Designed miniproteins, single chains. Designs and how they scored, part 17

Each design is a single chain, and the fold is of that chain. pLDDT is the mean over its residues in the fold that is shown.

## One batch from the design tools (miniprotein)

Design m567
Fold by ESMFold2-Fast:
Structure m567 (fold): chain A 74 residues (1-74)
Amino acid sequence: MSPKQKAELEMDIFKGMALIALSVAKLANDPEVVEEMLELIRREADRFISEYPELASEVQAFLREIEAEARRIA
């Protein structure tokens, strides 16, 4: 309802979509697919930051976590 609540919801949606992409990469079990997924996530993060610049630091922190998690593909 408030602008802050809307930004929080959009952030949660972005994080959820990124986690789904990571899960799909895990199912493919292919390092090249993981790298392509990371590129797509970074591009979406840049688009999100342009929409909500006040959340840029949180988006960047999330990207670092996602990249670290992707490196742990078993």
Scores: mean pLDDT 76

Design m568
Fold by ESMFold2-Fast:
Structure m568 (fold): chain A 100 residues (1-100)
Amino acid sequence: MEEEIKKLIEEAKKKKPEIIEEIRKAAPEASEGALYATLAFLIEDMIENTLSKVGDTLENKLMLELLEEFKKEAESKVKSKKEEEEGKKLAEKLKEEALK
């Protein structure tokens, strides 16, 4: 259990650049800040709409802490309100496409 969580955390850290590349493919002209804003909004949605509905388990708490850390790091790379707004629109588009 704890070892599986640690492995997932390590894989998530390694895949962060790959996730940014996938967002870039959806918006090739977006700035780096807009890509990170997109990631931050996707993480926020995951925290609010998925993890808040799961039971109060150790795994859920560790996952929430990890996602909050990733969100803060992503938000630190957003430099303008325009990048934040572009990221929000892109996150909504990606969520809509994922529901198809």
Scores: mean pLDDT 70

Design m569
Fold by ESMFold2-Fast:
Structure m569 (fold): chain A 107 residues (1-107)
Amino acid sequence: SEKIEKALKFAKDTLAQLQEDLALAEKLNASQVLIDQLRVLVDLVQQLIKDIEQGKVSVEQFIEAFEGLKELLEWIRDNVAEDPELKESIDKHIKKIEEQIKELKEL
């Protein structure tokens, strides 16, 4: 499915973005709580990629997972992240996830 190939690409792009946020958090000596939360999200997206590659996830399930990821990132931005540079990076990645969800729904 063209939608599944696009979902896989979006999951891989999001993994790279979360790894950038994790590296930035570590560089800025962010709280252990923030670092641990970002690691959990990295692990979740890595598992989602594996599940897509194994044909275990539908487009609808992918969209639900990405909507959940967006809500978790919004919570982290608003409640855990303290550094303005980290908040800006996370906000940028949230907006990218919103665009990706919209694109998959409009296909």
Scores: mean pLDDT 88

Design m570
Fold by ESMFold2-Fast:
Structure m570 (fold): chain A 91 residues (1-91)
Amino acid sequence: MYRFVVKVNASGEIVELEVEGPLEGMALMLAWMASVLAKKTGKDIEAEGEAEDEDQFREVLRGLLKGLAEVDKGAKEVRDEGTNAVVKRYD
């Protein structure tokens, strides 16, 4: 099983990062983007997803990228329709 978890506080500090699987560069970029977004919104942000194969994991990471973009537009929680990818913003 492949897994991505990032938890970022309102100051943009990464308080939890778990990357288990391929596409490490993409995963680290998503963690950095979550940090930037947390600073911009002044809110805690969490992004997570799991996959059993590399292609599914790539789609999870894409779902997380889309979720971060929607949170930047004002969404509090985004669940990707085709994956288990979730992005949350805490007030």
Scores: mean pLDDT 85

Design m571
Fold by ESMFold2-Fast:
Structure m571 (fold): chain A 66 residues (1-66)
Amino acid sequence: SMLDLVQQSLRLALENLKLAKEKGDQEAVEKSLELMRQIQDAAVRGDLAELERLRKELEKLSKELK
């Protein structure tokens, strides 16, 4: 469901934010915060395609941070 996609994406963004802060990666911190904002905006609009795109960006960022 869209709600499940939003919740999973926000959890991943929060995990990325924590990892970025621990590493002192300010660029990754800013990107994680921006992705969280975009997820909220897409969720309000019901834009499922944008939510799927954002999830892929979060997964890519997560791999770069690990």
Scores: mean pLDDT 84

Design m572
Fold by ESMFold2-Fast:
Structure m572 (fold): chain A 95 residues (1-95)
Amino acid sequence: VEFSMLSQLSPEQRKRYFKNKQDLENLMREVMEETGLSYEQAMDALYEAAVEVIKEKTGQELDPAYALVLLLSYGSDEELEELKEKFREIAEKLA
């Protein structure tokens, strides 16, 4: 799903996406070790966090995968920090 969406992005947005995705993969691994969550549970928490960040900023409730790709590709540094904070909060609540 995400791979298909990446094909719609410009080279600049794709580069930003992969850089931010790498940072999030490191955070996800750390949170999974701390909470005992599975990869699927961690991904669900990340998708929920992405939807919440976009909804808070725009008032629009996007598809979770679209919200995540949008934030990683176009999001500000501030929005990415909010995404990381909400992800941790949701993951801790699920644990």
Scores: mean pLDDT 80

Design m573
Fold by ESMFold2-Fast:
Structure m573 (fold): chain A 74 residues (1-74)
Amino acid sequence: SAAAQKAQIQQQYLDASIREGVLQIRASVLKLALSKSTGDEKQKLQSQLDATQKDLDDIKKKVADLQAQLQSLG
């Protein structure tokens, strides 16, 4: 039913939104650490930030897609 489909997408939207929030916090912490680091540690933190930013871009697209689906269902 449309109601069952909407409930499933709402659950996926909640889970994806939580993951986005966690990744945003992680990126902020890494940026702060990076600003205070030098040498090899800076390179390691930059790599971690780059990976976190990619995961953020991926989850943001998923959240936007799920939001659009929910809007189309009313």
Scores: mean pLDDT 90

Design m574
Fold by ESMFold2-Fast:
Structure m574 (fold): chain A 64 residues (1-64)
Amino acid sequence: MLTKLLGVDEETAKRLLEYFGNEENILNATFEELTKIPGIDATEAGRILLGKEYYKKTGKFLPE
């Protein structure tokens, strides 16, 4: 679910869960918090933000 919701690889999703502890914290994370995670660059953080905002507004995953 997280991989489709955020548009990231399974390894990145696992790292997000490890850092933030749960999915609710990930969905509330800021760009600055995401970029502090090792292995997440500005491009990936931007994609995660787009996926989160799209899901919050539509209840659907980004079309891809």
Scores: mean pLDDT 74

Design m575
Fold by ESMFold2-Fast:
Structure m575 (fold): chain A 60 residues (1-60)
Amino acid sequence: SMTAEEQLALGRELVARGRQLIAEAQSIDELTHGIGLVLRGIGYATEAGLQSGKAIDLSS
């Protein structure tokens, strides 16, 4: 299984990609896809918290 650090890194990447897609969206479909990526990224960050049992350092 992924480590908490790996899940947090993936969460950050997905949120960043989703935010870029939302900013560039020209259609509802593109906007929806970007929102989906942000939500998926939040899901990975939440999973990191559930699995780690330790404080997650966002700054590292």
Scores: mean pLDDT 77

Design m576
Fold by ESMFold2-Fast:
Structure m576 (fold): chain A 91 residues (1-91)
Amino acid sequence: MAAEEQRERELRLAKALAEALDEMLEERLKRNPETPEEVRKEAEEKVKAIKEELAKYELPSKEEREELLKKLDEENTEYAKVAKKVLEKQL
């Protein structure tokens, strides 16, 4: 019951964040220019697979999105800032 509702909520939030994955990966690669080509390709393939899997889920509600934005503000990492910008564009 509660676990199923939380899982569905997490999947909707993951879908919203998946749109930020391309920018998050770009930022990570800029900070690590020595990243081997094989690692870069694997990361790009994982991002693509995650986005494709999550494409079937609905976007989170406005309330769920606002809660996620607060959590990203608390994380205060460069990756969280990129994710926040993408989520704000969806509002």
Scores: mean pLDDT 71

Design m577
Fold by ESMFold2-Fast:
Structure m577 (fold): chain A 67 residues (1-67)
Amino acid sequence: SLEEQILDRLYHVSRGSGVVTVEDVGSIVESLLGVDKKEVEEYLKKKFGSDKVTINQAVEAVMEYLG
């Protein structure tokens, strides 16, 4: 599933920390769906007020962003 592909890539970029940057999330979503990574980055920064998010926060927010 799309959610599984996003989770897999987020776990790889987190380096075992459980945390990812909004830039990493944007790049993953752009790669998988062709969405502009800057749109995703701005959405996450506005939602969480941080340039770093947990993997769970990232997945939830991306799924909300997509529909």
Scores: mean pLDDT 85

Design m578
Fold by ESMFold2-Fast:
Structure m578 (fold): chain A 60 residues (1-60)
Amino acid sequence: VDERVAEIRRLMKEAGLSVAELAELAGLSPTTVSRILLGLATPSDEQLERLERAVREALA
């Protein structure tokens, strides 16, 4: 798993977000987010930025 994906997972847990909630905030499908978090898919730069933005907004 990419270090950035691992950081997203940690921040997601701190924010109390589910996979479905994170997917909704990032504008991605829950399946796509689940695959990325499990390391089954390599996120695009756009997908990674959306996930990072979503988790930071939830923590603010």
Scores: mean pLDDT 82

Design m579
Fold by ESMFold2-Fast:
Structure m579 (fold): chain A 81 residues (1-81)
Amino acid sequence: MPSRQELLDETLAEVERLVAQGRYVEAARLLGKLLHEEELSDEELQRLIDWLREQAARETDPAGRTILELAIQELEELLRS
């Protein structure tokens, strides 16, 4: 079975690839699946939030930026829980 770190790295690489291709709905779905299947630590959640903020800052498509911002909000809620 893939390690937790391998799963996180592969999933983030795929999310980045989907975002780069304008496939924002698929990127959001994949990220949501990761959050449901894996119990992320506060450190892992914070790293993911920081990475998504960096992606959102580089995104010029309003639809893509909105999806990334919604993902950030969901992760921040998990961090506070």
Scores: mean pLDDT 73

Design m580
Fold by ESMFold2-Fast:
Structure m580 (fold): chain A 62 residues (1-62)
Amino acid sequence: ALVIEETIGSAKVTVTATLDGYEVKVTGASGRSKELADRAAAYGTEVAKRLTELLREQAAAE
């Protein structure tokens, strides 16, 4: 499993990627930060998809 944590402004994005899939959590974005939370979630989802694909490729190569 791969875990990546990134801070974007007040938002904290945690991406967990495994062979079975991925999970994206966004925390810390509050008040009028909906736009920030939405952008952070979109970013985390793109990273998670790429990491899951890479993990599957590595597993297939080994």
Scores: mean pLDDT 74

Design m581
Fold by ESMFold2-Fast:
Structure m581 (fold): chain A 87 residues (1-87)
Amino acid sequence: MAEEALEAARRAAEALLAGDLEAAAAEDERVLELLREVAEKEGEEEAKRVLAEALKIFARAAAEAGLMSEEEAEAVIAKLDAYVASL
């Protein structure tokens, strides 16, 4: 479940970078479905960990697209890692 959600997040990021908004939206919907399944089967804290990792994937993609600096992406990733460590 968790790895499937992260794989869907990677596909969503790749589709967004390619300009395929329909594919990106479909994969984003899949991420949300899989996060609900993680919450139901593995608990809310685990779903939050998976969500944080998915957000890190999007932060890296945004930096690659030039929508944020590498430094800004690293700051977001560090904040998400600190959040996960607090769970």
Scores: mean pLDDT 83

Design m582
Fold by ESMFold2-Fast:
Structure m582 (fold): chain A 108 residues (1-108)
Amino acid sequence: MVTFDPAKAAEAVRLGRELVEKLKAGEISLEEALKIVDEREPELGGEGVYWVKASLAAFAGEIELAEEYLKKLIELLREKGLSEEDIKLMEERSKEIIEELREKKEKE
């Protein structure tokens, strides 16, 4: 069973929100935002890095890139011993997120 560091998880969520806001405002590019996430890996952990990158790619409309980062996150969690039941829940949630993003992009 994998136990997430709650401090790293909280920091990943906070950074993701900050970078999404800056990305939407046109203050930074997606490439710059992804680089910032990589530079913060010691604070975020590998799971946090992929989660934030997936969120940034999704909000930038790079749905295929977001799906690839979510896939990498799930594989990393599987390698760290997350149960198949928890992996299935994460895969289902990831599919819901990607489908919602595709629908929103089609409506814009």
Scores: mean pLDDT 76

Design m583
Fold by ESMFold2-Fast:
Structure m583 (fold): chain A 85 residues (1-85)
Amino acid sequence: MEELKKEILELEIEIGIYEIKEALNLLTEEEKRELAELYFELGLKYKELGEYEKAKEALEEALKIYEELGDEEGIEKVKKALEEL
């Protein structure tokens, strides 16, 4: 559990950096995909921890970004993860 909580913290820090860049319109499309992947990983880690509400929030953020990018594989991946909650 200590390792999982550390992984969650590391993901939250990376996401925070990307969110600041996004607010400043400094994110490339590639960086937006990276942000979506970070949110997806965060959702999976929260699911593993049993924090289903936080997992859902993270996955919904990932879904929003993948939908903005038109990334059909990313959209399908997140939808499956949401159904498994």
Scores: mean pLDDT 85

Design m584
Fold by ESMFold2-Fast:
Structure m584 (fold): chain A 65 residues (1-65)
Amino acid sequence: SSRINSRTDISDADKTMLSNFDLNDAQLDAFIAAYQRNRGNPAFAAAVARYLHGRQTFAQALAVR
């Protein structure tokens, strides 16, 4: 969506991967908020990578502190 493409704090690779998933606006907002809160957290980065590769649910990825 255009909302993903207008963000400068998400990599182009992550934007491309997110565009392949059917995320509604609420899920996208939740993801961006979690991403902002967890900058530099390797556990969150690993959880997002597992979600993007279909290895865990969106809710499980967002549960990382």
Scores: mean pLDDT 64

Design m585
Fold by ESMFold2-Fast:
Structure m585 (fold): chain A 85 residues (1-85)
Amino acid sequence: VLSEEIKEGASLLDIDDLVATLKDPSASNTLKFFNLALLYEKEKRDNSTKNRELLKEVLKELKANTTPSTQEVQNIIDYIEKELS
């Protein structure tokens, strides 16, 4: 389950800003995981699937290149993977 803080953040941020962060090669993997979760929650609230393929591609890349350093990051991975399946 994602934290309420992530869900709250999703309602305040613009989709374009979240997408830009996910495509930024200088952004940290941890920041990308949080932005991935925020984008998913925002699209879920808006009943939208416009960026679903981007979410899947970024998740796959991050899973291949990142070892979860915290339980919070692992929870984000598990949640999004379940929701995108």
Scores: mean pLDDT 71

Design m586
Fold by ESMFold2-Fast:
Structure m586 (fold): chain A 65 residues (1-65)
Amino acid sequence: MIEAETAVAMLQIAASVLGAKAEVREEGGRLIVRVSRTTPEDDELLRKFAEKMQELVPELEFEVV
């Protein structure tokens, strides 16, 4: 329902607010958002946010590196 570009932008903003670096790749029709580790609490918050975005954009993948 939400546009994929909007979901990616929201994840990049959330990562930036938490001090994480975000990298975005397109691979085989998938959008992969990779974020650097911060704290366990902030990493969990980003994962939960990404899970909600993935409910709206099934081609979205999220990784903490």
Scores: mean pLDDT 80

Design m587
Fold by ESMFold2-Fast:
Structure m587 (fold): chain A 100 residues (1-100)
Amino acid sequence: SSREEAEKEILKIAKETAKKVEEALKNKDFDTAIKIIEEGTKKINEVLKKYNLTSSPSSSITKIDAGFAMALSALRDKDEKTARRAVEQIKKLIEEMEKK
């Protein structure tokens, strides 16, 4: 279905975004981590528009979006511990969704 295709594309973007954010956090490059999340979120929104979706295709995608919002807020506050925790939670959600 179009929702399942959108979810699959969003998961790929989320996974790549989370990996790049972890790499930036290891280098304590908060500005790069912020830019990576903003670009990842933009790409997710482009997928939603492509499939003509006005809302997240699943509750799990909603949780991933909330996780990136939390990470972004933490990074702006230079709270590395909270940002890392948010990214770890996103990665666990992605892994659970891929085990379908």
Scores: mean pLDDT 84

Design m588
Fold by ESMFold2-Fast:
Structure m588 (fold): chain A 65 residues (1-65)
Amino acid sequence: MEEEIEAGVYEIYGAAMTGEPVTARVEDGEIIVEIEASTDEQLERAKKTAELLRKKGAKVEIRRK
């Protein structure tokens, strides 16, 4: 339950930081965040956001369109 709330928070600020769609899910007690990037500039923002989220204990996947 707490993990689902935290995943939702990661979706909101991840999307705000990248300007791209961000989704989060909970698998086996781990929060997995998916960030889409369509351009090199968006990919750089996604990488920076991913490092911040990973420091908080989230697992991050970056997907290029």
Scores: mean pLDDT 73

Design m589
Fold by ESMFold2-Fast:
Structure m589 (fold): chain A 93 residues (1-93)
Amino acid sequence: SLDELIREAERAHQELVELAAKVSPAYAKTLQAQSDIVLQMLRDGDLEGALAALEEMARIFELESKISPHPEVDRKIAEIYRRLAERVRELLA
């Protein structure tokens, strides 16, 4: 259900912010802002917008992981965004 997806997204977004905080407070703040936008899209029922945002974030962090000084953190962030995108896609099917 959408309510279950929102709860999953809230837990995942907390994990994302905690991972980013290992890099810097600025990185954590950036991911928190992105998380707030996606959560609002889900709460508004904008599943297509949420899916597009999640897929774009997963792509960005996958690319970042190849050149950043913290590749393990960026790979984990990309994996979380990919999992959330899959959950949104299942609801749209």
Scores: mean pLDDT 85

Design m590
Fold by ESMFold2-Fast:
Structure m590 (fold): chain A 81 residues (1-81)
Amino acid sequence: SALEAFREDVERIAEEIAKELEEKYGSPEPGEIVREAARRFVEELERQVRETGSYDPLLTAREPFLKVLEEAVKKAEEAVE
């Protein structure tokens, strides 16, 4: 489904960034922060789709996701520095 495809894309992007941060800082903690943020975003998006009965939340999800990801990266870097 479109929701499953979006979830897989989000998880892939988050995993790539998580691994990059883990390699940069030599710690799993920043990766876990990014993965958790992505997981929570997907859970919230799934809730919105379920509650509205529409896939419209998916059509506008890209920009909110990138913002969540950017904020998660900042928090991850602050946690290890």
Scores: mean pLDDT 83

Design m591
Fold by ESMFold2-Fast:
Order: structure tokens, then sequence, then C-alpha cells
Structure m591 (fold): chain A 63 residues (1-63)
């Protein structure tokens, strides 16, 4: 699932990118609305760069 891929990205990330992804995962624990889930991923992607940003954007498109 997109959530399992997001968890994998967080586990392999380092520094600020890891913090951004871990915060996003925590926010998603209480979110049930797909639009809100997509918005959270888009917000996280804006704070990221390069390949990691592109992967998070791709995950948002699967919701």
Amino acid sequence: SWLDELRALAATASGEARVILEVTLHELETVTDPEEMRRALLSAAEKLSGELRERVLALAETI
C-alpha cells in the first residue's frame, strides 16, 4: 500500500527528510479522509527535494 511505501521511505531517510516523513506518518494516524491524506503528502513533498519528493508526489496520486 502507499502507506507501507511511505513508512519505508521514512525508515531509509536521514536528517530533516526523515523528520518531515515521520511527522507526516504521525498526522496520518488520525486521518480517514482521502483528500486530507493527499493534502498531507503534498505538504510533505513541498518540504522535500529530488527523488524523495517525486516518490512522495507519486504516492499522493495513488490516494
Scores: mean pLDDT 84

Design m592
Fold by ESMFold2-Fast:
Parts: C-alpha cells; structure tokens; sequence
Structure m592 (fold): chain A 63 residues (1-63)
C-alpha cells in the first residue's frame, strides 16, 4: 500500500532509541570539541600537545 503502515511508527520509535544509544558516542565527540575549544581559549599550544590533551579527555570520559 501507498499509505504509511504501523511498521513506520515502530521504525520511528527505534530511531529514537538508537539516537539515545548513539548519544554516548556523540558525547565523546562533543568532549573532543569542547576540550579543543578550551585548550585554544587558554592559549595556543603545539599540535602534538593539543592531540594529547584531546586523547586524555576522551579516555577520562570513557572511564
């Protein structure tokens, strides 16, 4: 049929649940972004130190 089915409603509900689950992964990405901004705000550092700080922030978030 051309019209939407009840199955479409279930897919939307599952999409919401997947969004919640993926939010943890997105939180990690946001931690990287926030930490990157914070480091730059406090003054420029070398790219190597910048990457190292971002890695540490992610590791702490996963702890």
Amino acid sequence: PVTLTPEDEKLREKEKELTELSSKSKEIAEVIREKGKEIIKNGPISLEDYIDELVKAVEEKLK
Scores: mean pLDDT 69

Design m593
Fold by ESMFold2-Fast:
Structure m593 (fold): chain A 78 residues (1-78)
Amino acid sequence: GAALLAEAQAAGAKTKAEATKRISPDAGEGLGAMAGLSVFNPQEGKRFLEMAEKGTPEEMVAAGDMARVELDYFEKQL
C-alpha cells in the first residue's frame, strides 16, 4: 500500500542522489528506479542492480529503463 510506495520512493531518491553525484544523472535515474523496484519486487530489483554493477554503461541504462517501466506498473496498481 501507501507505506510500501513511500519506502520505494525514499530508497529510489537516496540511490538516485548518490549515483548522480558518483557517476552521472542518467545512472542516478536508472539506479534509483532499480532501488525503488527492489522494494516491490526484491528478486527483479536485485537482478537489475547486479546487471548495472557488472555490466557496461549501455546495460546499466537498459536495466534502468526496464526498472522504470516495472516501477510505474506497481505505482499504478497501488
Scores: mean pLDDT 75

Design m594
Fold by ESMFold2-Fast:
Structure m594 (fold): chain A 101 residues (1-101)
Amino acid sequence: SALEKLSAEQQERLAELRARLAALIEAAHTDPAARREVLRLVIEGARLVAEVLGEEAKEKLRRELALLYLTEVEGLSLAEAEELVRRDPALGEEAAERAEA
């Protein structure tokens, strides 16, 4: 599993991110700022795991970042964002880069 490939320090950091996520989940139902912070923590955790798993995981993370940018910043539905990335991979790559900035 992905967790078995993490160092003890990386596992502790991931556990801290999960605890922060749990604390924000209730507020995320009603507060857009809390929802954005939840997404930021998820992205940070995914990036940490992807660094250990290598290029295939990094590519999958870039796709997920593109979808998050298109849904949370551009206001598209998940289905619309997935269709857009499928139709225009270059726009998906740009969206992923913007999500990481």
Scores: mean pLDDT 69

Design m595
Fold by ESMFold2-Fast:
Structure m595 (fold): chain A 70 residues (1-70)
Amino acid sequence: MKKEEEEIIKAVLAGERAKKAAENGEELEIRSPEDEQRALEELEEEVKNLNEEQRKEYLKKFEERKKAAE
């Protein structure tokens, strides 16, 4: 996986997590620098654990989100 694709997948995963939080009516309204760093480390771990099909799925979601935003 290229670094560029990893960054895209991280962005999609972060967006999915934000959607779930919004659906639950919970905002992660207090983010310490430590919480932010932990979230980034979790995202990097998830990206590395994704198989090829999962990576393609997230890239697809990115394109759909891009299309919806513009």
Scores: mean pLDDT 67

Design m596
Fold by ESMFold2-Fast:
Structure m596 (fold): chain A 95 residues (1-95)
Amino acid sequence: MSKEQQALLDKINDIALDAVKKAEELRDSDPEKAKQYLIDAVEEIRRLMLENGLTRSAKRADELLKKLPSLSIDEQIEELKKLVAHIHLELILEG
């Protein structure tokens, strides 16, 4: 990977980690807000993917955003982890 691709992956990991941390903190007290942090993280990641030409991952994020509101917090976290793994794979394949 290039330095730019590594920086993008690091930023995506930071967004995902922060969202999961906030969701876990709010899980029992405010589950709706917890879910919203996870949705907002996927929306931000999708924007970054579009800006950086990662069209496959951007499409996957768009499809995930349509499903996220109906998922549990645990399911949202697992789907976010899968999205990040797919982004990493796309960056390897395009590098």
Scores: mean pLDDT 86

Design m597
Fold by ESMFold2-Fast:
Structure m597 (fold): chain A 81 residues (1-81)
Amino acid sequence: APSLEEQMEALFAEMERLVAEAEAHAGDRAKLDEIEARMDAIFDQLLALALRMPPEQQARALARMSALAKRTNEVLARARA
């Protein structure tokens, strides 16, 4: 079975695919809202995995998620402009 770290890396990879999909659908508000909902679902999964990790690993995971959230927000804002 994949480790918590391997599962988290797979979810981060899926977020990169959603970022590319958001850029491909720039100006399509309905599609961007659907992509944002999918991103939110992945963040919920990432949080659930992080909460199962030891404290030091959890802190690193949460920091990485925070940086990703900032980047995805910036991409969505540009795509909606």
Scores: mean pLDDT 88

Design m598
Fold by ESMFold2-Fast:
Structure m598 (fold): chain A 78 residues (1-78)
Amino acid sequence: DTLKVLEEIKELAKEVAAGRLSREEAVERAAKLIKETFGAPEEYARKFAEAVIEEGLENPDASPEELAAKAIEKLRKE
């Protein structure tokens, strides 16, 4: 489920903000979830995971769907 994966990634961003998880570990876990759930290539999954974690840290009040939309926009511009 796409929404469940996004909620899990948002939780990883919260763990990073709380100092309980490193940013690198959060990105690795998120990338694994994206790869396993969607069959995405490793590099794409990692870049998307990085973007979602960054947006979650910058916008902690954003919904999981909003974080995904912002991450997609960031990847399109870069």
Scores: mean pLDDT 79

Design m599
Fold by ESMFold2-Fast:
Structure m599 (fold): chain A 98 residues (1-98)
Amino acid sequence: SMAVEEALRIARESIELAREALEAAKRGDLLAAIGHGLRIIGLELDLERLDVPEEVKELALRTIELAREAVLAALRGDFERAEELLEEAERVLRELEE
């Protein structure tokens, strides 16, 4: 359905934004990293308003939660933890795509 495709798009975009935030944080560009983190919060709000099956919503929200946690880890300078959280987000996204 269109709503399920939108949930998938939102989940994928959250991971992409978190990766951009991690790279910005590694360069010391904390304002850019914060900006990407705020966009992830916007995606979380958009997802909450979608009429999708509960299982799809739970997996998409978990993907966004992990992406947001990765940004917070990156902002703290914990780049190893940020990478681990992004890998977990990608695993949850693969489950959502099936």
Scores: mean pLDDT 90

Design m600
Fold by ESMFold2-Fast:
Structure m600 (fold): chain A 97 residues (1-97)
Amino acid sequence: DVQELIDKAEEHLQQAVDLAAQAVPEMAEQFRKQGQEILDTLKRLSEEDLAEGAGKAIRLTLDLTEQAVQAITDPAAAQQVAEHSSLAIGYFAKAAS
């Protein structure tokens, strides 16, 4: 079920964004805007090509995760963000296959 995979990807992306925003409050607005842009991009591109939409969402999620992990000073918080981002990427990849 493609929609169920997308829903799970979005849930884990939202968790990663919320955890990053909590760990780095000064970048919270940036992370939330990036998260929304990922979802908007996925929706727009997936109307024509789901694989293209998912692929772009994966790239944008990796960019957000790299920024968050570099900014987070608490190793446990960085690990949680990376874990939820990895799950989101995995579900986006499964939806595209």
Scores: mean pLDDT 89

Design m601
Fold by ESMFold2-Fast:
Structure m601 (fold): chain A 75 residues (1-75)
Amino acid sequence: MKTIIEVLVPLSREEIERTIDLLLQRAREKGNPEAVELVEKARKEIDRLYAEGKPLQEITELLGKAINEIAEIDE
């Protein structure tokens, strides 16, 4: 299995939000409901981590996992 994104450095909040929006748009354009559901779940989890005051590193790692799961579905 090839990792599409290797997360070693935390992204800013704006970068995280932009990445989620791009993933959601791409999933909708492809007509892949499973990918859309994964992106929406990741967005909700990220919002929860922000509310809980978790560090950007942990939130970035969660985003990286979601991207890898979406990539596996596309294969």
Scores: mean pLDDT 73

Design m602
Fold by ESMFold2-Fast:
Structure m602 (fold): chain A 61 residues (1-61)
Amino acid sequence: SEREKALELFIDTVKRIVELHKPSEEEKKAIITALANYAKHELGFSDEEVEEFKKRIEEAA
């Protein structure tokens, strides 16, 4: 689905940012929150999908 592709793209993007820029935990949380808000407002993600997205990123870091 397009939503699953968007989640994978965002996960890969955050992983690359973490690898290349080594943000602090606070900066990483801010990035994840910004992407979650984007997914909710622009891509129409549900609250449950947003929480799953945040969880998947946190598990990958």
Scores: mean pLDDT 78

